Designed miniproteins, single chains, continued (3). Designs and how they scored, part 51

Each design is a single chain, and the fold is of that chain. pLDDT is the mean over its residues in the fold that is shown.

## One batch from the design tools (miniprotein)

Design m9746
Fold by ESMFold2-Fast:
Structure m9746 (fold): chain A 80 residues (1-80)
Amino acid sequence: FTELGEKLEKQAEELKDVDPFKAAVLYGLSGMAYYRAGDYERAIELLDKARDLLKSLGPQYEEYVEGIEKLRERIEKEAA
């Protein structure tokens, strides 16, 4: 899962300026991969990147932002 998280994060970084929506999705998937690996700190970091990127794209993505925020809250509770 750690290797998967790293690959997805790199792909997201490459797409960030070209296709920010795809980059946000890849950051989210990378965060999930780190979460499955037990790396809660990195998982939260990648989910924050996905959330912030989606927020920058406009209010039409608010539902996706809410989904990411709920997932972040669950991971934070497990990490505490």
Scores: mean pLDDT 81

Design m9747
Fold by ESMFold2-Fast:
Structure m9747 (fold): chain A 60 residues (1-60)
Amino acid sequence: HMSEGEKAVRLGREGYEAYKKGDIDRAVKLAMEGMKLMGLEFSEEAVRNGLETALENDES
């Protein structure tokens, strides 16, 4: 059995990979689904900004 936390981490990883490939809409959708499983509610804009910040920190 996969816990809600494990599923959320997996969705976040898949979303980040999609974002790196330029599939922004898929990345945001996967990240929002993962966050919702953890009881977190964010706007689509907030999730996009979070992914953008993560990419800036991974630029090197």
Scores: mean pLDDT 72

Design m9748
Fold by ESMFold2-Fast:
Structure m9748 (fold): chain A 82 residues (1-82)
Amino acid sequence: EDLEKIREYGQKAGEALSEGNGDEAAKYFREMAEVARKAKLTEGERDGLASAFENMAEQAKLGGYEKTSEAAREVAEAVRAQ
């Protein structure tokens, strides 16, 4: 359930970025961070998700979406803190 919510918010964040809406994408990444803090994830799920969000943060920064980059890094950190 929690992993599914993280995926859903991730898809919405990606759609917002494709539309050039960095603020909306950042909002979805912050929601994902809150879900990730409460989620019961396996070690493999944590490593995979954290790496994916670290990569998304780098891509967002390269695209000029600084707030989105910061929010994506917060998701990665929350996932690794599990």
Scores: mean pLDDT 77

Design m9749
Fold by ESMFold2-Fast:
Structure m9749 (fold): chain A 80 residues (1-80)
Amino acid sequence: DAELEAIIAQVQRMSVAAFEEAKTLPPEVASKIVSIANDTMAAVGRHYQAKDVEGAQAALDEGLAKLKEVAPAAAAKALA
C-alpha cells in the first residue's frame, strides 16, 4: 500500500535523523533518543505487517512527539 510505504519511508527518515543527533549528545540522552527511534520502528513495523494504516500513522506520530521533546532538530529533519 502506497500509504504504508510512505509511513515506512517517514519512520526510516526519523530513525536516521535520530541516530545522527544521538552521536553528538551525551550517552544518557543518546540512549533515550535511540530507544525512542527503536520503539517507534518496532511499533510501525507491527502495524505495517497487519496492514493497519491508521495504527502505523499513530505510532509514527507518537514517536515523533517523543523525539521532539528530547531532539527537536532530529524531529524537524524527519518531517522535511
Scores: mean pLDDT 83

Design m9750
Fold by ESMFold2-Fast:
Structure m9750 (fold): chain A 83 residues (1-83)
Amino acid sequence: NTQTVIDQGQSAVNQGTTLVNDTSSSPQDLYNALNSVGSSSGQLSYMASTSSPSDSQQLLRLQQQAYDVGQQLQQKYNDVLQQ
């Protein structure tokens, strides 16, 4: 179901964004969020390839957001590990 994949992707992006902005995020929370947005990005990409043009555009936009949040989470995870 396209809507379920969108909802799960949006949830992962929202959680990841919260953790990026949280000064007290643990390495474990950041790592879990990284895996979550990575998994969601993959699902969004697969769903986009089989969806209508309208749904595909929404899915690809959300995938880009998941990718961007994933990069921010990776950066923060690396920074926290050096502390």
Scores: mean pLDDT 83

Design m9751
Fold by ESMFold2-Fast:
Structure m9751 (fold): chain A 68 residues (1-68)
Amino acid sequence: DAAREAARRAAEAAARGDAEGAAKYGLQFSTHGPNGRVGAEAAVAAARRGDAAAAGSMLHQSSKAAEQ
């Protein structure tokens, strides 16, 4: 539940262009599953360089994996 909720919040933040929020929730998601950690790390790296679109895309992919 916590992992799915964190992934959902990260995806919503990314969808509205909130790179900071997406990275924050992505880090929370990464603590709940092995696959989430890789995606969250990539999203944080993209957000750090100011690429909100890439960060959102990576978190959206992680959210879809958690949904399935």
Scores: mean pLDDT 61

Design m9752
Fold by ESMFold2-Fast:
Structure m9752 (fold): chain A 81 residues (1-81)
Amino acid sequence: SELERQLANLEAMVGEALATAETLSVPRARGLAAGLRQMLAQFVADAEATYGPDHPLVRRARARAEALEARLAALVARKEA
């Protein structure tokens, strides 16, 4: 499905960004993480608006996006430690 394909692309982008962010300064890593979090939030909002919050693919996409956001938050926290 289109949602599953878009989510897979976002997951790949997050993975690549996590690897890149390890080499960046804290402010630059925060900027990258903030941008990706905005993309994930917009993706979920658009999916909910289009299909409704009860659609099985939307619920799956939301859960997956939450997991990706947690990975981004963990990266920022680790760099600040």
Scores: mean pLDDT 80

Design m9753
Fold by ESMFold2-Fast:
Structure m9753 (fold): chain A 67 residues (1-67)
Amino acid sequence: MLVDLAELRERVAATAAALGITLSEEELERVTRKLLAHYDRDGDGRLDEAEWAAFEADLAVLLRTLV
């Protein structure tokens, strides 16, 4: 996996900020873990470019659900 948890959290925070949403560090961790668990359900632990694009699209919807 090229993108670690810290980098993923930073991207989630940037996306939330672009939507006008503020997340605590704990909320960022929970969102990041939930999304990783969804993609790594079968234990692959890898994301490609197409999966990342879909991830960002779903992220906006998920952020509105969690906040």
Scores: mean pLDDT 66

Design m9754
Fold by ESMFold2-Fast:
Structure m9754 (fold): chain A 63 residues (1-63)
Amino acid sequence: MREEGEKKREEGNDKLLEGDLLGASKKYEEASRYYEESGTEEDKRLSELYRKASEGLRRLAEG
């Protein structure tokens, strides 16, 4: 689960570098879900971080 979360985070970073804000938002949302499933304190914090990042990017892309 953590490895999948890290992979999705990296995919989100790649989308962000390409200027694909909606794509980055979706990948960060997927990363957040994988981190949430692991249930550790650290991964819960990562889940919250990437959920908020996803929301912010979506809002920025949509106006």
Scores: mean pLDDT 81

Design m9755
Fold by ESMFold2-Fast:
Structure m9755 (fold): chain A 84 residues (1-84)
Amino acid sequence: SMEEIREEIHARLFLIASSTELWIIERSPQMPEEKKRAILAQVDQDLAWVRQQTARNTDPAVQAKLQAQIAALEADRAAVEARI
């Protein structure tokens, strides 16, 4: 549906934003640990929302693609946190 297409676009935008925030942390080694952890907390909230939207999508191909992107971003997020 048009509503599902809109939700997919929003989910993709949140994934791009989260990826960008992780990239900023990696390019900002002088950023205080507290600020890095606050950004990671925001990424966690955004990922939780994307997971909910993905679960509500009725297209299994879109669902599988978004799940793969979420898993990749979660792995990147864990790697970034381990380096703090």
Scores: mean pLDDT 87

Design m9756
Fold by ESMFold2-Fast:
Structure m9756 (fold): chain A 89 residues (1-89)
Amino acid sequence: MVEEIIEELKSMDVGKAMIKAQGYVAEQMREMAAIDRSDRARIDQIVADVLKVLDTVRAMAKEAGDDLSVAIADSLRASVQNFRDLLAS
């Protein structure tokens, strides 16, 4: 579950949390691309879960003063939102 991933991320250093979050985002984007475009509820749920993970590591990076990791999290968030919008087109 996404909550288990979030708790694991919070127990890590920011660098390891960012690597794990990036891997999770990539896996979820691949799954989202394989889903029937008419299954909007499943696509929206994947997006919601990915955004929770990204918001978590962004907050951790911000608290640690890691501006580069904050920027990476923001870039990944934009990529996920853009991909969702492309699937809605």
Scores: mean pLDDT 85

Design m9757
Fold by ESMFold2-Fast:
Structure m9757 (fold): chain A 71 residues (1-71)
Amino acid sequence: MRTYQITIAGLNSAADADRIAAALSQLPGVTDIQIDLDNQTVTVTGSGLTAAALRAAIEAAGFTVNSITLL
């Protein structure tokens, strides 16, 4: 099991958070998603996750990934 912290540009509203959560929930092995609008960050926990897959899902949802950190 791995936890990633992702900083996302354009994460400004609950609607943006819902779109990101929907995109990330499509990835196999995701078990938890925590979104922080104040810090524009998302924390994703799961098994078999990669930074590349997380980035691709977020960018496909129309957002820009500033950083991804494995915790």
Scores: mean pLDDT 84

Design m9758
Fold by ESMFold2-Fast:
Structure m9758 (fold): chain A 84 residues (1-84)
Amino acid sequence: DKKERREKMRKIREEILKGVKEAAEDESKAEEVVKEAGKYGDLLAAATGGAIRLVIAGKKEGNEEEAFEEAKEIIEEAAEELEA
């Protein structure tokens, strides 16, 4: 059922975005978050790593909220690619 796949992917995206925020606060968690995302695909692992770096950079520059919105789009795009 497409509805079950959509719900599962939604939960995966939410968990990854939570991990991205946690890794941005504590860089030592970045490897674990990327590894967990990698369980769902190499593309999602790469996107998650990029998202973490983006949010960390944004936090240092004082634009963490904008960086997180961009990171969310990167994760959503990667998740959509895996659903195709």
Scores: mean pLDDT 80

Design m9759
Fold by ESMFold2-Fast:
Structure m9759 (fold): chain A 76 residues (1-76)
Amino acid sequence: SIGEYVEKAKEALLNRDPAAAVEYLEKGAALLPDDTKLQAAVAAAREALKSDSEEAGRRLQEALMTAIRLLEGKLP
């Protein structure tokens, strides 16, 4: 479920594993293929993971926060 993927993504972030967080958010986004903002946020997070720069880290954090907020907005 979307809620399970959000919880697993948050757990991954607490464990300092942003790669796992992106994987869980990608699985959540796959359940909402028509949500273009969510698809864009998850794609941005995946792209930011490819670089270890401070700028990429900031982009990653912003994209992860956006994806989590959009997915949480779909929960009751």
Scores: mean pLDDT 86

Design m9760
Fold by ESMFold2-Fast:
Structure m9760 (fold): chain A 55 residues (1-55)
Amino acid sequence: AAAVAAAQARRDRMVKVAEEMAEVQGLSKSEAQAAIQRVRDAMDAEVAAIAAAAE
């Protein structure tokens, strides 16, 4: 649905911001991946909640 697609697009943007922040902070590859994964998991949970509420 359009609402879920919009939420997924926001999630992707948030993950990219986390990637940029990891570079700015000078995190190692592994640390950056772990931090980005946590943001992705949190955003995926938000998308799932929006999908459940919409349907």
Scores: mean pLDDT 79

Design m9761
Fold by ESMFold2-Fast:
Structure m9761 (fold): chain A 70 residues (1-70)
Amino acid sequence: SPSLEELRAFFEVEENETGREVLIETLLRLLGQPRLPTLAEIEAALSGTKSGKHVPAASRAILALLKHLR
């Protein structure tokens, strides 16, 4: 399942528990939006995490997961 691989990549990008909570909160917020967000919007939402250098990979994983869940 693409969602399973993307979820694994999502959690592998952020090893810190607090950062994982921020990523999960961001994902839930984006799921509540009326339209599918752009990659740039997801990257902007994640710019404050400790895994800043991994934001592009995490953003792609979140976008793929959002497409699967919607």
Scores: mean pLDDT 64

Design m9762
Fold by ESMFold2-Fast:
Structure m9762 (fold): chain A 101 residues (1-101)
Amino acid sequence: MKKLQEEIAKMSPEEQALARKGLSYVLMAIGLANAGDFKTAEEFMDQALRIANQLEKKGHHYIASAIYEGLGTVYRLLGKVEKAKELFEKAKKLLEKYKKQ
């Protein structure tokens, strides 16, 4: 959590807002999935995925990795194991890119 906040603090104010929105959507999706509202959970996951893709394109590999990992956790809660695996592998690859920067 502290490392995530440090990486967000290095971003522009607009990018910080985007990153916090993406992370917020992951948390909302977790809450909705736990409540059994899988359809609304997937809608928030789609929004978080779009944000993660934008942040990845901007070179924010650490933040994008965190959002993809969070989304993988939600797909695992939804029983969508294959989609969860794809997101965890994508997060791992982005984290390795970050470590080499």
Scores: mean pLDDT 85

Design m9763
Fold by ESMFold2-Fast:
Structure m9763 (fold): chain A 91 residues (1-91)
Amino acid sequence: MVLTTTVTASGLTVTPSVQRPPEADVVRFTIKAGDKTVVIERGAAPGEVVTVTYTLSQAGTVTVEAQAWRITPEGEELVGSASPATVDAQP
């Protein structure tokens, strides 16, 4: 499934969002800012728009990747991924 990720910035706070596919159990955001990488996972209902907030310590370009995963007894299964989205965070 093709996911669409939206990311916005307000000052140093970045807010990515993506809609959870019906086949997935969780959405995982990978936020890359400089040499730091942060992973945020959220459970959501089918079709729910998942939004997370992350505040940077420094101004810069932020890249956000979103993936939807199905959780099974055998492990995690990737259901879909979005193209990386970028935003500039400034005070």
Scores: mean pLDDT 80

Design m9764
Fold by ESMFold2-Fast:
Structure m9764 (fold): chain A 100 residues (1-100)
Amino acid sequence: MQEELLEELRAYLEDPDPRAHHNHLSRAEDLLVRSPELSEEVKELLREAARDEAAHAARYAAQYDAAVAQGAPLSVQRRLLAREIVERLISAMLAAKAKE
């Protein structure tokens, strides 16, 4: 189970198809629900990353055009935040495994 979760998280970071990113996070969330080895804090961090990416894509559509005139679009920044959360989750899982 942990190896499957790590595979989906790495696929999220490495997949060049942006349409697949949400699916990788959704599959990782399903694996976490079925895994008793991970803390609730780690599970909530992944759920938050998945919700943040999907929710901001929808909510910032109206602000996107205005943000483009000012530089970086908010939707792009939110995707980078989700990536950082996923990287931290991978690090936390590897650290927990090393302490066993």
Scores: mean pLDDT 60

Design m9765
Fold by ESMFold2-Fast:
Structure m9765 (fold): chain A 66 residues (1-66)
Amino acid sequence: TITVHFDIPVNPTASAATQEAQREAGIQRAEALAQALRDALEAQTGKPVEVVLELSYVPTNELIPT
């Protein structure tokens, strides 16, 4: 089991819709990276690997999802 921590940027002063879009974009990116890591490790070890994703939110001044 491998735990991976991702920070998702969210603008706390933006509209609720913008904040939600930023969270969704961040989660999607984090999940894609976790899947790529799992695939790479399983290919290297020949064994199933469990990747646990830990998410936190960090402030940003961006108004678009990243």
Scores: mean pLDDT 77

Design m9766
Fold by ESMFold2-Fast:
Structure m9766 (fold): chain A 71 residues (1-71)
Amino acid sequence: MMSEELREELRRLIEEAREKLASLPRSDRQAVTTLSMAIREAEEVLEDPNATDEEARRAIEALRRLLAETP
């Protein structure tokens, strides 16, 4: 099972990613799609009571990378 610390970090990053998604320009359709998919995958990890720490860390890393790369 995923640790509570990783669960809270993942939840925080999902919230940050949703705020970023809402702020994206209409022309950035590729960025919108990519970020939306990453949010969905992260939410699936968060909702899975059997998710591992490794799965949580991968979702966290993916969101952090996209947030850093998305203007």
Scores: mean pLDDT 79

Design m9767
Fold by ESMFold2-Fast:
Order: C-alpha cells, then structure tokens, then sequence
Structure m9767 (fold): chain A 65 residues (1-65)
C-alpha cells in the first residue's frame, strides 16, 4: 500500500531535512506536500492532496524543534 505524508515544520530548513530523511530511510513513502507555517495550513494541504489521490494513504507529519 502506497503511503504519503504532508510535512509540517517550523522552518524551511527543518522541512527539507525531514523530507531528505524520509526519502533516504523510507523511499516507498511519497511526500505529497510541505508546509512551514501553522498546522492549519498543513491540514489544508493534506485535504487537497487526499482529494487529488484518494487511493493514497496520507498522514500529516509534524516536526517540532
């Protein structure tokens, strides 16, 4: 089953680091979106991605520093 994530991070650098880590350690997981602001925007991106690809299992991944 194909899994996807929307990455939420406090900074663009933190988001980039997490995306790189996911692609290296979990290459079967698709990065559907990235947000570097509040969780509300991340949830909006997640909902939009789910509408585009309803067969993809999408989860919000929140990075805190």
Amino acid sequence: MMKGVVVMAPTAEAARREVERLRKEHPDVAVAGVATSDRELGEEILEKAKEADPDMELELLVVEE
Scores: mean pLDDT 72

Design m9768
Fold by ESMFold2-Fast:
Structure m9768 (fold): chain A 99 residues (1-99)
Amino acid sequence: MELPTEEEMLLLKGIVAMSVGDYEGAAKYFKEAAERSTDPVEQARAYLLLGEAYLKAGKYDEAIESFEKAIQIGREANAPDWLLEEAERVLKEAREKKA
């Protein structure tokens, strides 16, 4: 019987926070998940989710930084194309909102 990892539990808490509009709480959980992750693909996913939480909170500089980290880590880890494509799409959105 395998219990969820602490990283998986943090991701779930962040997703729940996003669903109720608690973007600040979501960012806190996703940041901790990214910092604790031992799998670089899961770390890249956590940074993508962190960037989305910051973007919805109107924190465009933090969103840009998080998406750039997701892309860098994801490329180095050969993450799935959908993850890199999504990260680049939302990075462009965050840059356009800041400008």
Scores: mean pLDDT 84

Design m9769
Fold by ESMFold2-Fast:
Structure m9769 (fold): chain A 65 residues (1-65)
Amino acid sequence: SVEEAKKLAEEGVENGDYEKAKEGGIRLAQSGEVDLVIELAKEALERGNYRAAFGLYEGLIEGIK
């Protein structure tokens, strides 16, 4: 679900977890939640969690295929 994907992506952002951020980003993008992935990536950058931000951007690109 979008709610589960969002929780996974948010956990990735909070913990700097690249794998969770990427998986959440893929699932959110596949659900059409592109703007949400972009906002979460910005939050990750603001937190200094660059790996999570990269995961979200990669997940976005993969999910919109």
Scores: mean pLDDT 88

Design m9770
Fold by ESMFold2-Fast:
Structure m9770 (fold): chain A 104 residues (1-104)
Amino acid sequence: SEGEELANKALLYGGSAAGLIGMQRSIAKKEGDKEKAELLDKALDHASEGVTALGKKPVTVEDAQKALDGLLKAKEYIEKAGVKVPGSLEEGIKYAKKAIEALS
C-alpha cells in the first residue's frame, strides 16, 4: 500500500539518522563533552524507538504516529546538544507524516 511504502521510506531515513546521531554521540564521548553525549544518547533512544515502530509488519497508523513522536523528540535533543540536524532526520519526519495521512 501507499502507506506501507511511505513508512518504509521513513524507516530508511530514520535509520540513517539514528546512525549519524550515534556517530556524533561517540565523538562527544571521546571529546569528554558529557552533557552533549547525554543529550545525544536521549536523541538516539528516541530515534531508535521510532525506527523500531516503523519496522512492524503490517505497519499501523499508531506505529507511524509513534515513529513521528520519536523522530521529533530526537530532533529536539539534537538541537539542544548544538549539533546540526541531519537531513535524513528531516526526511524521516516528512515521510512519517505522509505515512500517517496514507494509513488514516
Scores: mean pLDDT 90

Design m9771
Fold by ESMFold2-Fast:
Structure m9771 (fold): chain A 92 residues (1-92)
Amino acid sequence: SEVKELEEQMIEATRRIPLLEAQITIATLGSGSDEDIERYRRELEEAERVLNERLEELKSKGIPPNTEEIEKARAEAEKEAQELLQKVGLGE
């Protein structure tokens, strides 16, 4: 259904955001190129846009978002992002 497709897109966008933020941090503080940083920033903006647009669409349809799956996706992605930062000496 359209609702399931919207929920899947929201979960995917939610997973991408912490990872892209970590990649921007690593590239900015490390040896990343300006082109790589710009690419990650564009991808982050796109992921945030998708998440917001899909949330608004669900709300406009009177459908509550699947908060448990979104929180699970965020927690998993934040953990992976923190592990990436720790691996390059930026997490602690």
Scores: mean pLDDT 83

Design m9772
Fold by ESMFold2-Fast:
Structure m9772 (fold): chain A 86 residues (1-86)
Amino acid sequence: MKVTVELSVSTLASGSLRATATVTFEQERKRKVTIVFKSDGHEYKVLKTIDSKTYTEELALPKQAPVSVEVYVDGKLAAKSDVVSP
């Protein structure tokens, strides 16, 4: 199954990061998705049922540290981002 993920990060004045993950699927269909943001040794999991070809998730992370994202579809690793430094 072809799934892609793009990750962007922006620095907030508080020293926090805004991390945005855009997930793109080859076909529009209903699926269970887990988006895992990894930063500063922590994992932040977002569970979503997606019934669209493209989905964007945004998360505020407490520290300015490198971020990566993994996307799981129906419990299987489907896509990984590169590590993005702030």
Scores: mean pLDDT 81

Design m9773
Fold by ESMFold2-Fast:
Structure m9773 (fold): chain A 96 residues (1-96)
Amino acid sequence: SEAEKEKLKEEALKKFPKIVEELQNMSDEELAEAKAASTEETKEYVDKLIEFAKTKDLKKLAEALELYIKMFEDTLNEDGKLMKEVLEKVIEELRK
């Protein structure tokens, strides 16, 4: 239902500040490991996450999430479509 979707979006927004804090506090070693583990398909996304971790710029995190959505948009089932809607709401909050 639409009410269940809105509830999931609210729960994601409540949890998201903690995820942001964890990403902002990643060590240089963790960032280097993430970059080394990146593939051609994930490289742009990982690079934007590293930029966010180094700069603490929420706009870079919004750009990373937009790239993440783009990576799986061709394979969106019902769960993927819901996750896209949740992430889009998070991106809107980051751009405020």
Scores: mean pLDDT 77

Design m9774
Fold by ESMFold2-Fast:
Structure m9774 (fold): chain A 81 residues (1-81)
Amino acid sequence: EKKKIEAEKYKRAAEGVEKRADELYTQSDKLFAEGEKLRKEGKVDEADALYKKSTDYRNQADGARKVAERLKKKAEELEKE
């Protein structure tokens, strides 16, 4: 009983973290696209700032995805029988 409740908690936590990773990837893509527009306008310094911010969000998203995968695996281990 308790293991089943714990598994569900880890599964919900994984889903929340995975959703956050998706949001971070979306923000990364938007910042990159905005940087591309600024670069085309000759605003190179402003574009570079957005590219760095885009990379930071993507790195955060990758980290969150790995956390979600670990949480999913923990939930599966708790549900084994």
Scores: mean pLDDT 84

Design m9775
Fold by ESMFold2-Fast:
Structure m9775 (fold): chain A 61 residues (1-61)
Amino acid sequence: APTADQLVHFLREMARKYRLSEEQALALLDALAEHARTELGWSEAEVEEFVARGRAAIAAL
């Protein structure tokens, strides 16, 4: 299963490769967070940490 580090890396790579807008990058972050919650079985604390890190990564784009 992917780690939070791997999902944040994927988010950054997709945003850079496809030149995603902030809105598109945030939508991808939301989709990845939902996937982690529903398909990967992550706890709410793990999802919250991932979302915070993902938002920080998007702000740094």
Scores: mean pLDDT 86

Design m9776
Fold by ESMFold2-Fast:
Structure m9776 (fold): chain A 79 residues (1-79)
Amino acid sequence: SAMEERRKKIEEKGREIAKEAKELKDKYPLAKTAEGLANFGIAMAKTGTEAGLYAAEAAVKRAQELLEEVKKKLEAEEK
């Protein structure tokens, strides 16, 4: 139950990051890396193991950090 809820939360967050990163990846190389890390996190979460969830959390966190860096660049370029 708790493990399934944790898995669902990671997958949802990973999918959201991957979707946003996909829209930016042609212009920003860091967005391509963020998309890859988010998708890796989703795959690791799907294993349902403690090690997989730990790896998924780390990957999704790093993907979010990279996406936030890309968003800051986008804001600076958009005025």
Scores: mean pLDDT 83

Design m9777
Fold by ESMFold2-Fast:
Structure m9777 (fold): chain A 86 residues (1-86)
Amino acid sequence: MKVEVKIEKTPEKVTITVRQELVDSVADAKQKADGARQYAPVARERFLQEYPNALPFKSIKVTFEELSPEKGKLTLEVVVEIRVLP
């Protein structure tokens, strides 16, 4: 399982996006997406394990994509915004 981190920097703030992907059957992936609230706490815990000093989260998103009739993809995305101080 691969976790991807994207960092976008503006003069005023840094946005960190952490993304994790899971591939499963279409039916199971849909059910997991419908249960996004159970997934959001798991994502938060995994993010805090990697970045223990991360404070407020901007958003936690769960998306579902149908890759084929047999396979669905669940993407879990956590976005953190940090104000850049001088």
Scores: mean pLDDT 64

Design m9778
Fold by ESMFold2-Fast:
Structure m9778 (fold): chain A 93 residues (1-93)
Amino acid sequence: LLPLGRNATPEQIELLEGIGEAARKAGLTHDPSDRERLRRLAEEEMRKLKPGASQAELNQARTLADAALDVARRRGLPVHEALFEAARSGREG
């Protein structure tokens, strides 16, 4: 489970959608070798949304990327689908 639950903030939802779109464009699936690439994409998306992002916020972005990859691997989905599902769940409550 992604650690945002049904109470995700609008900023967290925007971050998930941004990471998902970046992962989709990069052609990432659920390969464990893509973990570092996905973490870098997550940090880049956090910095786009919040140019002064703290180390804690960058760590949160990396944690979301790790969790999304783990969910994608368990479910046999591309990682962007796991990220988009998490964003949708956050919006719907």
Scores: mean pLDDT 80

Design m9779
Fold by ESMFold2-Fast:
Structure m9779 (fold): chain A 77 residues (1-77)
Amino acid sequence: DVVVTNENLEETLVEAVRYVMEKYNINYEEALQVLYKAFKLSTENGALSPKEMEKLKSEVLGKKFSEIKKKIDAAYM
């Protein structure tokens, strides 16, 4: 359903953001951060489970949100 590759990451990201927003009922910015971190982790580990996604959401929305946001911005730029 949601497939991410380096080539179509940007195209998939828009659809994935909407999907995550609807599924987890979170803000656009938060959904974007969760997905970006999840995609990066998935790429490094070769797989992303629902449990890992929930953990990432908790980390991003938690106390480490600002720090994670800063790292994502640095990697994105």
Scores: mean pLDDT 56

Design m9780
Fold by ESMFold2-Fast:
Structure m9780 (fold): chain A 68 residues (1-68)
Amino acid sequence: NALKTVAEVMKAFADRLEAEALEGSPETRRRAIRSLEQMAKVAENMGEETKPAAEHARAAAQRLRDAL
């Protein structure tokens, strides 16, 4: 299933973005939060198989907010 593969790729990208943002400045973290929120919206709109990726991206955004 192509959408399941897309979900896994999106989760990996969200994890990478979170890790890089945590090593960066508060400004870098704020930009990452916006990117993760946009990714979550895209994942929600793709279909059922990508909804877990949306939840994963939102959780990453919340962890970055808590680290501000």
Scores: mean pLDDT 86

Design m9781
Fold by ESMFold2-Fast:
Structure m9781 (fold): chain A 70 residues (1-70)
Amino acid sequence: MLSEKERMLKRIDEMVARTDLSPEDRALVEELKEQLLKEKDGRKGAIIFTSIALLLAGRQVDAEVAARRA
């Protein structure tokens, strides 16, 4: 059904929906998603995907720490 790249993008969208992102971080993620869509090399695409996933995971931790201080 979906291409591997489309499945990766869907996974990113699911992670974004579960992460409280600032407008700046959301813009960065969208830019990286566009790079992933334009990338034709599977290995480079996987690197971009991993970078987005790590960024989102880090932002989830940061958001939890900030919430505990509020």
Scores: mean pLDDT 74

